# Ledger of designs, part 60: designed miniproteins, single chains, continued (5)

Each design is a single chain, and the fold is of that chain. pLDDT is the mean over its residues in the fold that is shown.

## One batch from the design tools (miniprotein)

Design m18190
Fold by ESMFold2-Fast:
Structure m18190 (fold): chain A 89 residues (1-89)
Amino acid sequence: DLVKKGEEKLREGEKYWKEGKYEKAAEAFIEAGDLYEQAGDLVSASEAYFKAARAYRKAGKLEKAKEAMQRGIDLGLQEGRKSLAEYRK
């Protein structure tokens, strides 16, 4: 179950965040986002990528933070476009 694996990686990232291990937290959040994206859960994937971006900023990895933020935005826009297209029929 990809969703369950994503939840496990999300918890791993939160644990690293609490320990001040921000780069490891960000890596776990990226893995969670990848798993949610593979499962088609674009909302959870977007949220995981935003958490990764925040963690990379804390780690001073600004380029990786920007990349994670962009992935989160792109998935949010994709879900928004899908909803609009369905509304318009």
Scores: mean pLDDT 81

Design m18191
Fold by ESMFold2-Fast:
Structure m18191 (fold): chain A 66 residues (1-66)
Amino acid sequence: DKDEKESLLGAAKREAEKEKEKIRKEVEEEKKRNPSITEEEAEKKAKEREKKAEEEKLKEAEEAAK
């Protein structure tokens, strides 16, 4: 069912967006705890984690739709 798959992917995207916000806060806290982390490094880490979380959520939704 394509509609069911689209619904699951939509939910996964919303969850990924929520995770991205949480990741941004987590990286900011890490930067506060470790002053050696540059702003550039913190931004890169956040971006990498956000991409990973989004890919993971979409993959899980795709697998669940089968």
Scores: mean pLDDT 77

Design m18192
Fold by ESMFold2-Fast:
Structure m18192 (fold): chain A 106 residues (1-106)
Amino acid sequence: LEEIRNEIAQLLEEAADIAREVADKLHSMGREELAQKFRDAADALRQMAETARQSTDPEEIANIARTGAEVARSLAEMARQAGLDDYAKRFEEIARKLEELATKAA
């Protein structure tokens, strides 16, 4: 569980970092409303990562991973709509890995 928990937390932190990078790029493109959505998502993903690191409940850890995957998929769709296809693919890959880890945590 500790190894799976740490992997989930690392993926959530990676997604948060990518979301911050996308927010900065969207800001430079004048897309402030969308940039703010990515900043809010990055903060949420960081909070999920911290909760995962502190949890000892496999079901809670699995639920955090599933929620994180849903957030990552939402970010991928928003990135595609903004023409940021490479970032969308990175979020989709993170979502896939989080779903696999959720199954192993439960």
Scores: mean pLDDT 88

Design m18193
Fold by ESMFold2-Fast:
Structure m18193 (fold): chain A 55 residues (1-55)
Amino acid sequence: SLAFKDGISGETFTDREEAEKHLEEAKKVIQEVKEEDPSARLSNEEVLKLLEERK
């Protein structure tokens, strides 16, 4: 999906428990970006890329 919620909340991950953990990590990433720039908008692809870099 094009929205963070849809893509991160389950579209990208097969297992629900795994999706829940990734959602939590994505939430932290989004929060960090928003702390730097409150107007920042991350696409689903950008959030996934940041999650990969953190792993």
Scores: mean pLDDT 62

Design m18194
Fold by ESMFold2-Fast:
Structure m18194 (fold): chain A 63 residues (1-63)
Amino acid sequence: SAAFELMVRIAAHELGISEETARRALELARRGASPREIAEATGLSVQQASGLVGAARAAERDE
């Protein structure tokens, strides 16, 4: 969706990561993966992954 693609671009820019990594992390977050699981799968820090989980949860509240 356009909203998901926008979220990928924002996350990539804010975290200084590639859009591919941001997309993978956000897809895992939407599936209910923990920050630890996202960090293990993507190479992000747990702190970065935690921020992405928060963003994904906020987006889903309005869907």
Scores: mean pLDDT 79

Design m18195
Fold by ESMFold2-Fast:
Structure m18195 (fold): chain A 63 residues (1-63)
Amino acid sequence: SMEEELKKQIEKARKSIRDTAKRVLEYKEKYGLSDEEAARILSFLTGLSYDEAKEILEEVKKE
């Protein structure tokens, strides 16, 4: 189904999401972006929900 295909694509994206999240955090720090802006950017780039993107940014920040 379309939902299952989307889940598979999101799962694959999750592997690159960490690198993308690190890049977004660098932009956030360098350019003074808000947490909301950073999460929204990651959400659009990865197809994750806003809340999921925010969670991943928090995880990556600890690494």
Scores: mean pLDDT 79

Design m18196
Fold by ESMFold2-Fast:
Structure m18196 (fold): chain A 65 residues (1-65)
Amino acid sequence: MKEITIIGAGTSGQEQIEKIIKEEEKGTKVTLVDFSEKKLEEAKKKLEEAGFEVETIKADPTELL
């Protein structure tokens, strides 16, 4: 099973999410990391509606880079 991690669900994360929806196979697991629960929920819904499995981790991505 292929897994992809996206750090930051803001502007840069949204671009990566759109690329994943267009290029990756349905059923790919995506892990989202952001400090904002709202951004994580919005990104998770978008990916799940496109056929991906999603996990969310609430953390500050700027402190992890």
Scores: mean pLDDT 74

Design m18197
Fold by ESMFold2-Fast:
Structure m18197 (fold): chain A 63 residues (1-63)
Amino acid sequence: SVEEARANVQRLVDYAKEHPEELPFYAEALRNGAKAFRNDGRTDLADVLEEGAKEIEELAKKL
């Protein structure tokens, strides 16, 4: 569900904040997941993962 996806993405973002050296890896993983969901017509899930990727990308810019 979209709610479960948001919770899972938030856990990943929180984990990534504690492991700044891995931020590019997590951003890429979320981008790849978003592309897969978009191809399946799950734009709601794709948007959630893209939002998480953007948050991680913004964190990486501050390092």
Scores: mean pLDDT 82

Design m18198
Fold by ESMFold2-Fast:
Structure m18198 (fold): chain A 69 residues (1-69)
Amino acid sequence: AAPLTDEQQRVIVKGANRVIELAEKGDWEGAEKAIEETRQKLRELGASPETVENAEKALRQIAEEVKAA
């Protein structure tokens, strides 16, 4: 598995919380932007393409589950 730094992990957690907040409000455009911002921050922190892709997939899944509820 690709190793996560503490900073990368914090970025993912903050991104997930933001996506949940926006999706709960029905702000799908905001949720999509939060996913993209998380992806960009991870790249800036030197995260591997695999780590970025896995994080994006997880955050997108969270948004879809909130939308389906």
Scores: mean pLDDT 81

Design m18199
Fold by ESMFold2-Fast:
Structure m18199 (fold): chain A 62 residues (1-62)
Amino acid sequence: FRVGDIVRVLHDFTAVRPDELSVRKGDLLKILGVYPDGRLLVESLKTGRVGFVPEGFLEKVP
């Protein structure tokens, strides 16, 4: 994953921390930041909201 990539949500994720973003399977997100803890800072293309999602819930769109 790289900043500027568009990614698709593979599985529903519910935020458990205030800095996390809840996302649903099939949502498209833009990567804003890549972090060594395995989380991505993302912007929802549907809602414009920003937050962290674990990279294991996401796939890169070609």
Scores: mean pLDDT 81

Design m18200
Fold by ESMFold2-Fast:
Structure m18200 (fold): chain A 74 residues (1-74)
Amino acid sequence: MEELKKLGEEAIEAAKAGDYEKAAELVKKLIEAGKKGSEEEKELAIKIAVEVGKIVGEDPEAQKYLEEVSKVAE
């Protein structure tokens, strides 16, 4: 959980800063870590991914990074 929280904080900050590539990379790492972890870790990873997607999803330039994250989330 602690590592996932740290990754989540970094992903959200990257998204807010407009660094969509870094935000997507961190979210991918978060989702992969969540898949290997507990149910609570999976839920946290999904929640953070949704928050990042909400921030960057309004920018058309971020669309390609959202698609890459979606592939990992499957």
Scores: mean pLDDT 74

Design m18201
Fold by ESMFold2-Fast:
Structure m18201 (fold): chain A 64 residues (1-64)
Amino acid sequence: TLTVEQARVFRVLAALPDGAVATEKEIAERAGVSQSTAREALDFAVKAGLVERTEEGYRRGPLA
C-alpha cells in the first residue's frame, strides 16, 4: 500500500511532459516530500517499470 507521500511522488511523475527528465530533488520539491521519501517511491517505481532511471535523473517508464 502506497503512503499519501509516495502517491504525491507518483502524481509528479505522471505530470512530467513526454521525454522529460527530473532529478530526485526536483521530484521531492514538486511532491512536497523529503528526498528520502522520494527515493523510496522512485526505487519502487523503477522496480515496477513505471519510472526509468537515467544518468541525468528519472523519467516515465514503459509501463507508465
Scores: mean pLDDT 77

Design m18203
Fold by ESMFold2-Fast:
Structure m18203 (fold): chain A 80 residues (1-80)
Amino acid sequence: MKLLEEAEKKYEEGVKLFEEGKKNKDIELLKKAIELLKEAKKILEEASKHNYIPNAKEKLEEIEKKIKEAEEEIEKLEKE
């Protein structure tokens, strides 16, 4: 499924940037990670409307959790 592959790629890229941004305390990397994770979520939500994605709910919850973690890291860094 083309949409699922695109969502997976954006999720993987987002996670890599999140890990790098968190390690380096880089707000720009964390913002880019959130953008990619939000894109992955949007694509997965559209794909899930076709009712053919196994574990779509769990995958969406995982993406949301990563977005929240990245947003919390940005907020922490912006307070300093």
Scores: mean pLDDT 79

Design m18204
Fold by ESMFold2-Fast:
Structure m18204 (fold): chain A 98 residues (1-98)
Amino acid sequence: EELKEIRRNQALAALTLGRYYYKQGDYDKAIEYFELAIEIDPESPFTAEAYLVLGEAYFKKGDYEKAIEWYQKALDINPNNTRAKKLLEEAQKKLEEL
């Protein structure tokens, strides 16, 4: 379905822009674009990656509880994602420090 392919490509563009803003340290814009990517195509093959980077952006903002939630969602899709497991452990350790 052509419209589904267009949505997938638009979601990928939003994910790419989110990563760009993340690299610039603009975590609020990064979050907006990562959420937009998920909203445009929630069934996308890169939705797990979008959840992971959304978690990373929340981690950078110090919102470890939200970071954990997004990392868990990424792991629900890709249980063997080593990066997601490591980031989840790091966020949990930060939260335990209170």
Scores: mean pLDDT 84

Design m18205
Fold by ESMFold2-Fast:
Structure m18205 (fold): chain A 60 residues (1-60)
Amino acid sequence: APRRAVVTEDYEATSPDELTLKAGDEVLVLEELDAEWWRVRNLATGEEGLVPARVIGFPA
């Protein structure tokens, strides 16, 4: 099942397949492609894309 998470640092997309996110944005982790890249959905905008796993944090 998709996991809810929070963006921990700003990320700016460098390709069309990536998603720009701001620290504090809530996302769903849809797919963990590998250790470095995850597919997420921004819950505020509904946009989906790839982001570095390092900018995503799960609540305690």
Scores: mean pLDDT 81

Design m18206
Fold by ESMFold2-Fast:
Structure m18206 (fold): chain A 94 residues (1-94)
Amino acid sequence: SLDEVIEKLEEAEKKAKELGDSTTVKLARQAKKIVKEAKTASDSQKPQIILELDILRGMALIRRGIYKLLKDSEVAEVVEMIIEAIDKAIAELG
């Protein structure tokens, strides 16, 4: 459910705050905001929401790659949680 996606994104935001990564915090918050909007969206609005989630997913993939190269494994794992949550939201909307 989209509620489970929101809870996963809240957990990712909390973990990102504990690790001090403000960019990953913003990524989780923005994904959560879009998923909350998706809960009340009409069918005509869903394609735009899916597009916005796809853009955030792309940003998250780049950030995960950077953190893996820098050996910041804990932050990379939190970014992976965000990617998985976005994937679940897109699957439920499409």
Scores: mean pLDDT 89

Design m18207
Fold by ESMFold2-Fast:
Structure m18207 (fold): chain A 88 residues (1-88)
Amino acid sequence: SRARELLREGERLFEEGRLEEARRLYEEALELARKAGDLELEAEALRNLGRVYEAQGKLEEAAELYARADALEADLTAVEDAVNRVLK
């Protein structure tokens, strides 16, 4: 997946301190995840964007991104729990 490749490259740039470049790759990955309806990958991209904003001292923006990622992860966990209850 191109979105996963962008997340991997963005993580490399983040580790190098190239925060603006990492942000751009994470934003592109987020857009691709949304177009694909991939909620897991969308949550991952939002969390990575939150880390960039946190590293830049933009704590309110980081908190908002983390909250959005947490909401998507909660939805994914709820679906998994519902499937497990039906199968058991």
Scores: mean pLDDT 83

Design m18208
Fold by ESMFold2-Fast:
Structure m18208 (fold): chain A 70 residues (1-70)
Amino acid sequence: SEEEEKKKKEYLESADNMLKAIENAVRQGKLDLARKGYENLKKFLDSMKEKFPEYKEEFDAIDKRAEEVV
């Protein structure tokens, strides 16, 4: 549905914003902040993959990007 597609976009945007915060923390040398950000992102992504298993690949791609930055 259009509502479901909109929610998916909102969740992906939220995950991307969390990833950007992690990237900014790494750039500033704030490694403890980056690690905490990644832990929060991973919990969010795990929750989203449980709720929307059909979008697992998209959420896994964000997780992989975050893991490579941290």
Scores: mean pLDDT 82

Design m18209
Fold by ESMFold2-Fast:
Structure m18209 (fold): chain A 100 residues (1-100)
Amino acid sequence: SDEEFLKKIEETVKKHEERKKALIERGYSPEFIEEVDEGVLDLALAVLRQIAKNLENDPEKRAKYEKVIDAISKEKDPKVRRMAILALLQDKIDLAEKLL
């Protein structure tokens, strides 16, 4: 269900945030960790854009993907961006839109 999937995404994002905090506690710069994390999210968005482009035979679904990708690219909260990216990678378009 979408509810069970949302819980799994939330747990995944929480663990990622805990790992980031652990790195900062070990003496890594918060700015550096943020830059690396943003780079990973940008790579995931590039993959999603390629997935959308490959939906040439389904223009309605492609348009929905492109709208969600654009919304994710404008989102400033990295936790929200990560949750929406994870939902979209599993083809859960409506859930990704709801998270944004």
Scores: mean pLDDT 86

Design m18210
Fold by ESMFold2-Fast:
Structure m18210 (fold): chain A 59 residues (1-59)
Amino acid sequence: MDEILELLEKGLSLEEAIALYAWKQGASQSTIAENLKISQSTVSKRIKRAAEKLGLTVE
């Protein structure tokens, strides 16, 4: 059970996979930014890029 590894196999970076996984679990972008010690805009960009690589919308 490693959803992050499945995302990596689809061509996501580890940072993109972690951000998308946490967001899918119901974490807010600000919470993810705090946990990763990065800006919220960086989290937003990682989630968007992850979604684009997977052909998904992150609504």
Scores: mean pLDDT 75

Design m18211
Fold by ESMFold2-Fast:
Structure m18211 (fold): chain A 70 residues (1-70)
Amino acid sequence: GEAKKLLLRAIALKLEAIGLEIEAEMLEEEAKKNGYDPKLEAEAEKLKEEAKKLEKEAEELLEKAEELNK
């Protein structure tokens, strides 16, 4: 039961991270159209950092899930 819960949580975090990366790319594209708006670039950078944190958390949960399935 527990391993499945960790796996589902990890999948959810990975999907959230992917969403943030896509949003960051869209903001970077919008920044380019507006002459490299520093506010949009800063927001994109923030989203990328948040996505990396979620990916790391997901990786740790996957590792714990694998350990429980052994």
Scores: mean pLDDT 84

Design m18212
Fold by ESMFold2-Fast:
Structure m18212 (fold): chain A 80 residues (1-80)
Amino acid sequence: SLEEKIKELEEKIKENPNDSLLYLQLAMTYLMAGKPKEALEYLQKALEIASEREVSPLERVQVNTLQTLAKALGADELVL
């Protein structure tokens, strides 16, 4: 279930608080669960962490995907 996935990701984040990919996965899972506010908060957190280092191509693709989904859902203003 999406709830189980959220708990799994939150536990992994406790162990790896600076892993931007975990925050991106959590943001995507919240979007799938119909919680765009929480999704945007975790997307912002992922971008903050990524901005402190060179991001991988995979991370850039995931960020672009989430930004596209956020805009499609009416979240056209992201606080970056």
Scores: mean pLDDT 72

Design m18213
Fold by ESMFold2-Fast:
Structure m18213 (fold): chain A 86 residues (1-86)
Amino acid sequence: MLEPKELSEEERERIERLLEEYRRLAREVEELLAKKPNREAIRRLHGAEGLVLVGKVLADIGDAEEAIRELERAIRILRETKEELE
């Protein structure tokens, strides 16, 4: 059964860096969307937000490996979205 457990300091630090990277990219994408709205890009942003939510839940239950994978997927989606909007 799933049992909540604490992440190591290194795992917490890595996840926090990924969350900071995501927040920075999300702001950049939102700024671009404010200038030129794009429905597909908005849907991709919402999809990435869903992956971040899953990653946070995985981190909370101590699944650092899957949390990192979901956060990296979210970051990749935002980078691709930003490039398409630029």
Scores: mean pLDDT 83

Design m18214
Fold by ESMFold2-Fast:
Structure m18214 (fold): chain A 65 residues (1-65)
Amino acid sequence: MTPEELEELIAKNEQMIEDAKKLDEDLGKKMEEAMKAASPEEQPLVGFEGAGEMWRAVAAREAAA
């Protein structure tokens, strides 16, 4: 591995991080809309298999709809 190759990988990684951050912000809007449609009491935040993943699924489904 060369120093220049490492620098190039770091630059690409930084671009991906920035892209993911913007994507996350966009998904946040979709999730907020889905959250309003689904009453807070219907939120599966109490779970044993990673309730956070359910939240992501709701946002993704809403975005795909």
Scores: mean pLDDT 64

Design m18215
Fold by ESMFold2-Fast:
Formats: C-alpha cells, structure tokens, sequence
Structure m18215 (fold): chain A 79 residues (1-79)
C-alpha cells in the first residue's frame, strides 16, 4: 500500500536527519518520489537504492536505519 510505504520512507528520512546523515535523508526522499511515479523502472531503481541504504547502514552499525530500509523494501514489494 502506497500510504504505508510513504509513511515508512518519511520515518527513514527522519531517522537519517536525527543522525545527521543528510545523504541518507536525501536518498530516502528521492526513493519516495521514484515509488510515487508508478513506473516499473522507477520502482526498480527505488528497490536498488533501498537495498544499498540497508547494506550501508548495517555496515555502519546503524541497525535502526537498516531495519527501516528493510521494512520499506518489503512494502515496495507489495506494490
């Protein structure tokens, strides 16, 4: 459901902003815009970006950001 995905991506952006990670916050915003286009190619790009964000967050020890990215990936897959 798009509403749930939008809420999760907004939570992801807020978490990134609270941690001073402006790049991750900007990426979350871009992912939301891609997901909203309804284009299959844009959804594929959003999926890759979320997977990269999740992996990067895990490597940096940021489990909360990684969890939020995984939950957003799961929601994107339901579209």
Amino acid sequence: MMEELEKKLEELKKLAEEEGNEEAARLAERILELAKTGEEVDRGVAEIALAVLRTSSLNEGNEELAKAAQEALDLLAEL
Scores: mean pLDDT 79

Design m18216
Fold by ESMFold2-Fast:
Structure m18216 (fold): chain A 66 residues (1-66)
Amino acid sequence: MAEEERRRRLEELERIIAKNWALVDGKTDMTEEEAYEWAKSDPQLYERVRRIAEHVLAELEARRAA
């Protein structure tokens, strides 16, 4: 239950990060879904997105615990 919710939150963060990465890269017309698929098509970029998502989630959890 909690593990499935955590996985869902990680995916949500991956989508947010991918969209903002696309915006910074000048791809302002990409939807969140398009940006996420773009990130997944690049193994190097997707690895970075996943790593950031994990760190962001851990930080958000720590902030809520404090």
Scores: mean pLDDT 80

Design m18217
Fold by ESMFold2-Fast:
Structure m18217 (fold): chain A 110 residues (1-110)
Amino acid sequence: HMEELRAELKAALEAFLAAQGVTLRSVHFEGDEESLRKAVEGLRAGRLRSDLTPEQQDALVAELRAKYPDWQPGDVLVLPAVSPDRVLIALKLPDGTWALFYAEAAPPPP
């Protein structure tokens, strides 16, 4: 159920951000129910990956700044990733930098 999964995503993000000294302000989610479920699972399991190259990170940050110029610390963006087993999580930190990482569903089968 989408509404229940959104509530679970909010709770998982609140816990994650609190550990980093950030208060959750808002969650903007783009994707389907399966993407939402994967985000919740990855966040709760701590399966977070920052395997973006510097070039990929810079390009994504530039795009996010252009699309969301009023984005504040504690505002979180959750987007489908190119890989179907991942979702991209982007947030602005209090120092004005952006943190980008992937939350992963269960590891791929062998």
Scores: mean pLDDT 77

Design m18218
Fold by ESMFold2-Fast:
Structure m18218 (fold): chain A 55 residues (1-55)
Amino acid sequence: SITARILLEMLARDLLEKGYSDEEVKEAAREHFRTLGLEVSDEEIEWVIERVKKM
């Protein structure tokens, strides 16, 4: 959903700006979305991380 994607982009941006690595961001996103009961793939998380870095 667009809401899940926006939340993922916001989380990735915040953690990357704080100096966390791609692997740390991926792990945090996986656990956060799992807790919320939302489905997100590793591929989607990686795509969002790369997108945020290029913005």
Scores: mean pLDDT 81

Design m18219
Fold by ESMFold2-Fast:
Structure m18219 (fold): chain A 99 residues (1-99)
Amino acid sequence: ERYQKELEAVEKEIKELIDDVEGAFERARQTVRRLRPDLSDERIEELAETIVYTVAGLLIAAYSFYKKLLGMPDEEVKKYANELKEKIDKAFEEYRAKR
């Protein structure tokens, strides 16, 4: 029940990331620029990419963690985590193709 709410929050974050990859990258760029206005645009893009990819990885890890806490078998967790990773990778690929 408690872990179910945490899982739902993680699933919502993953869905929001997939639905708006451009917004996620833009927010990351704005965060880096605000913290380090001295950096070049190229460096800001590199750090923003690192942030977005790191957040995506952490969300998948959190999803797997909460699914296991709720008693889902390891093979089932791996299947769903891989499906989410594929969806995220596809969304990032489509975003890069638009530029």
Scores: mean pLDDT 85

Design m18220
Fold by ESMFold2-Fast:
Structure m18220 (fold): chain A 79 residues (1-79)
Amino acid sequence: MKISREELEREVDLALVAMHLALLKNEYIRKGYDKEVVDKAFDEAFERAEKLIRDRGMSVQEAVDEAEKLMKEIIEKEK
């Protein structure tokens, strides 16, 4: 069984998004933000990025930028 290039590219795109959001998540946790709030923000931001990539054909960079913005808005609102 060989994964198609298109399927592999989508998996790589989503993995890159997850890595970028995980870095931001760790920074907020280190700053003393509530882990449960940060975890929820990560999940919501990742879902947004996945939909943007799958439904809108958005680039990884654009999807990461939008997801990071959403994640920051959720976390900062709880401060």
Scores: mean pLDDT 80

Design m18221
Fold by ESMFold2-Fast:
Structure m18221 (fold): chain A 77 residues (1-77)
Amino acid sequence: KAEELLDQGRYEEAVEVAREELKKDPTNKKAYILMVEALKRLGRAEEAAQVLKDAEKNGLDVTEIQLEVDRRLAERA
């Protein structure tokens, strides 16, 4: 659902859906990736950085998440 919202340009709703997924499972790497991508597309870089910090606190590899986000932002085609 969050990925579909991103494709539609509905970035704020994508953040909300990803946030809801993280409330259910704070180790959900995919939800962190989608939330960070949506926040970056909204220009909310400070919030994106905080989400990455939260992922690190939950034992996730923040470098891997950043690489996946950057790849998704670059893909467009």
Scores: mean pLDDT 84

Design m18222
Fold by ESMFold2-Fast:
Structure m18222 (fold): chain A 66 residues (1-66)
Amino acid sequence: TAEERRAARAEEYAAARAAGLPAEQAAVAREIAEKLIEIGDQVNVYLELLRQGASREEALSAAKAA
């Protein structure tokens, strides 16, 4: 969910800052982590719908909306 992605971003930022990265670099790391999670969510929706017998067109449309 959006809340889960927000929590993951906060964790990545905190970890980067704890590792000694400046705030700007920590913010970039957070942004990258969020994008990777979004891609994972979309792939999961796509594959789940294909497993349920949906067409590739239907699965792709739903994944893009996720």
Scores: mean pLDDT 74

Design m18223
Fold by ESMFold2-Fast:
Structure m18223 (fold): chain A 56 residues (1-56)
Amino acid sequence: GAMEEERERTLERIRAALSKVVSEEEAERFVQELEEKGLSLDEMQREAVRYYLSKA
């Protein structure tokens, strides 16, 4: 459904952004952890921003 599609797009954007500051393997691991946590879209974005800023 639309929510699942938005979730997938959000995870793809997070992966792409993180790959600029960490290895592809690290970005993939982080994205997988976000999926496993069952976070809301807002929570996923906040976690990704915090992680990005800690690595940039």
Scores: mean pLDDT 79

Design m18224
Fold by ESMFold2-Fast:
Structure m18224 (fold): chain A 60 residues (1-60)
Amino acid sequence: PSPLALALAQRDTGLSPEQARALLAAVRAGDEERIRALAEEAGISVPTARGVGLGLLKLG
């Protein structure tokens, strides 16, 4: 993903660039367990995490 897409994700959810990249990779792989773990680590809901990951996929 682009630096701009990562910055927007951080503003929206508070995710670090590393967390945002990991989330994008998990969403792209369809890894539900990783999406859940990343959502719990970031303090956001699983649907929100999936939405952010899909948004990053579209922007980057």
Scores: mean pLDDT 76

Design m18225
Fold by ESMFold2-Fast:
Structure m18225 (fold): chain A 74 residues (1-74)
Amino acid sequence: MTEEERALLEEARRLLEEARRALKEGKYEEAIELAKKAVELALKVTEDPARATGLAIAAIGVMIEAALKLGKKV
């Protein structure tokens, strides 16, 4: 894995942690945006697809939970 891809994975993890924090604080739109960025960065990693996929799945889970909490008002 290159230093660039390592940096992408670490940044994706950081964004995922921030997304989870925003979700806990009721900042659902912010949680979705942070999780989207985490997915985007994880998908740029090609040398470790298993770790990248795991991060993407976790981030998508945050997006779904946040979207459901926003959508409950409809």
Scores: mean pLDDT 77

Design m18226
Fold by ESMFold2-Fast:
Structure m18226 (fold): chain A 72 residues (1-72)
Amino acid sequence: MTPEELIKQANEYIEQAKKAIENGDFETAESLLEKAERLARQLAVLGHIDQAREIGKKINELREEIKKKREA
C-alpha cells in the first residue's frame, strides 16, 4: 500500500466511524478508528509524520466524542 493509499483508506475509516457514532454504534466506530490508527502508524513509519499526526488528531477527537456520549 502506498502512502497515498494509506491516507485515503484511513480517511474512509474515519468517515465510516463518524456515521457509526451518529447512529450510536460505538462498537463499530471504535473498530473503524482502530483500523485508521494502524494505517496512521504505518504512515509514520514511512516518514509521513504530518499526515499520520493529522489522522491521529481526527481519531482522538472522535474517541473523545464516543466517551462523552457514553457518559451522558
Scores: mean pLDDT 86

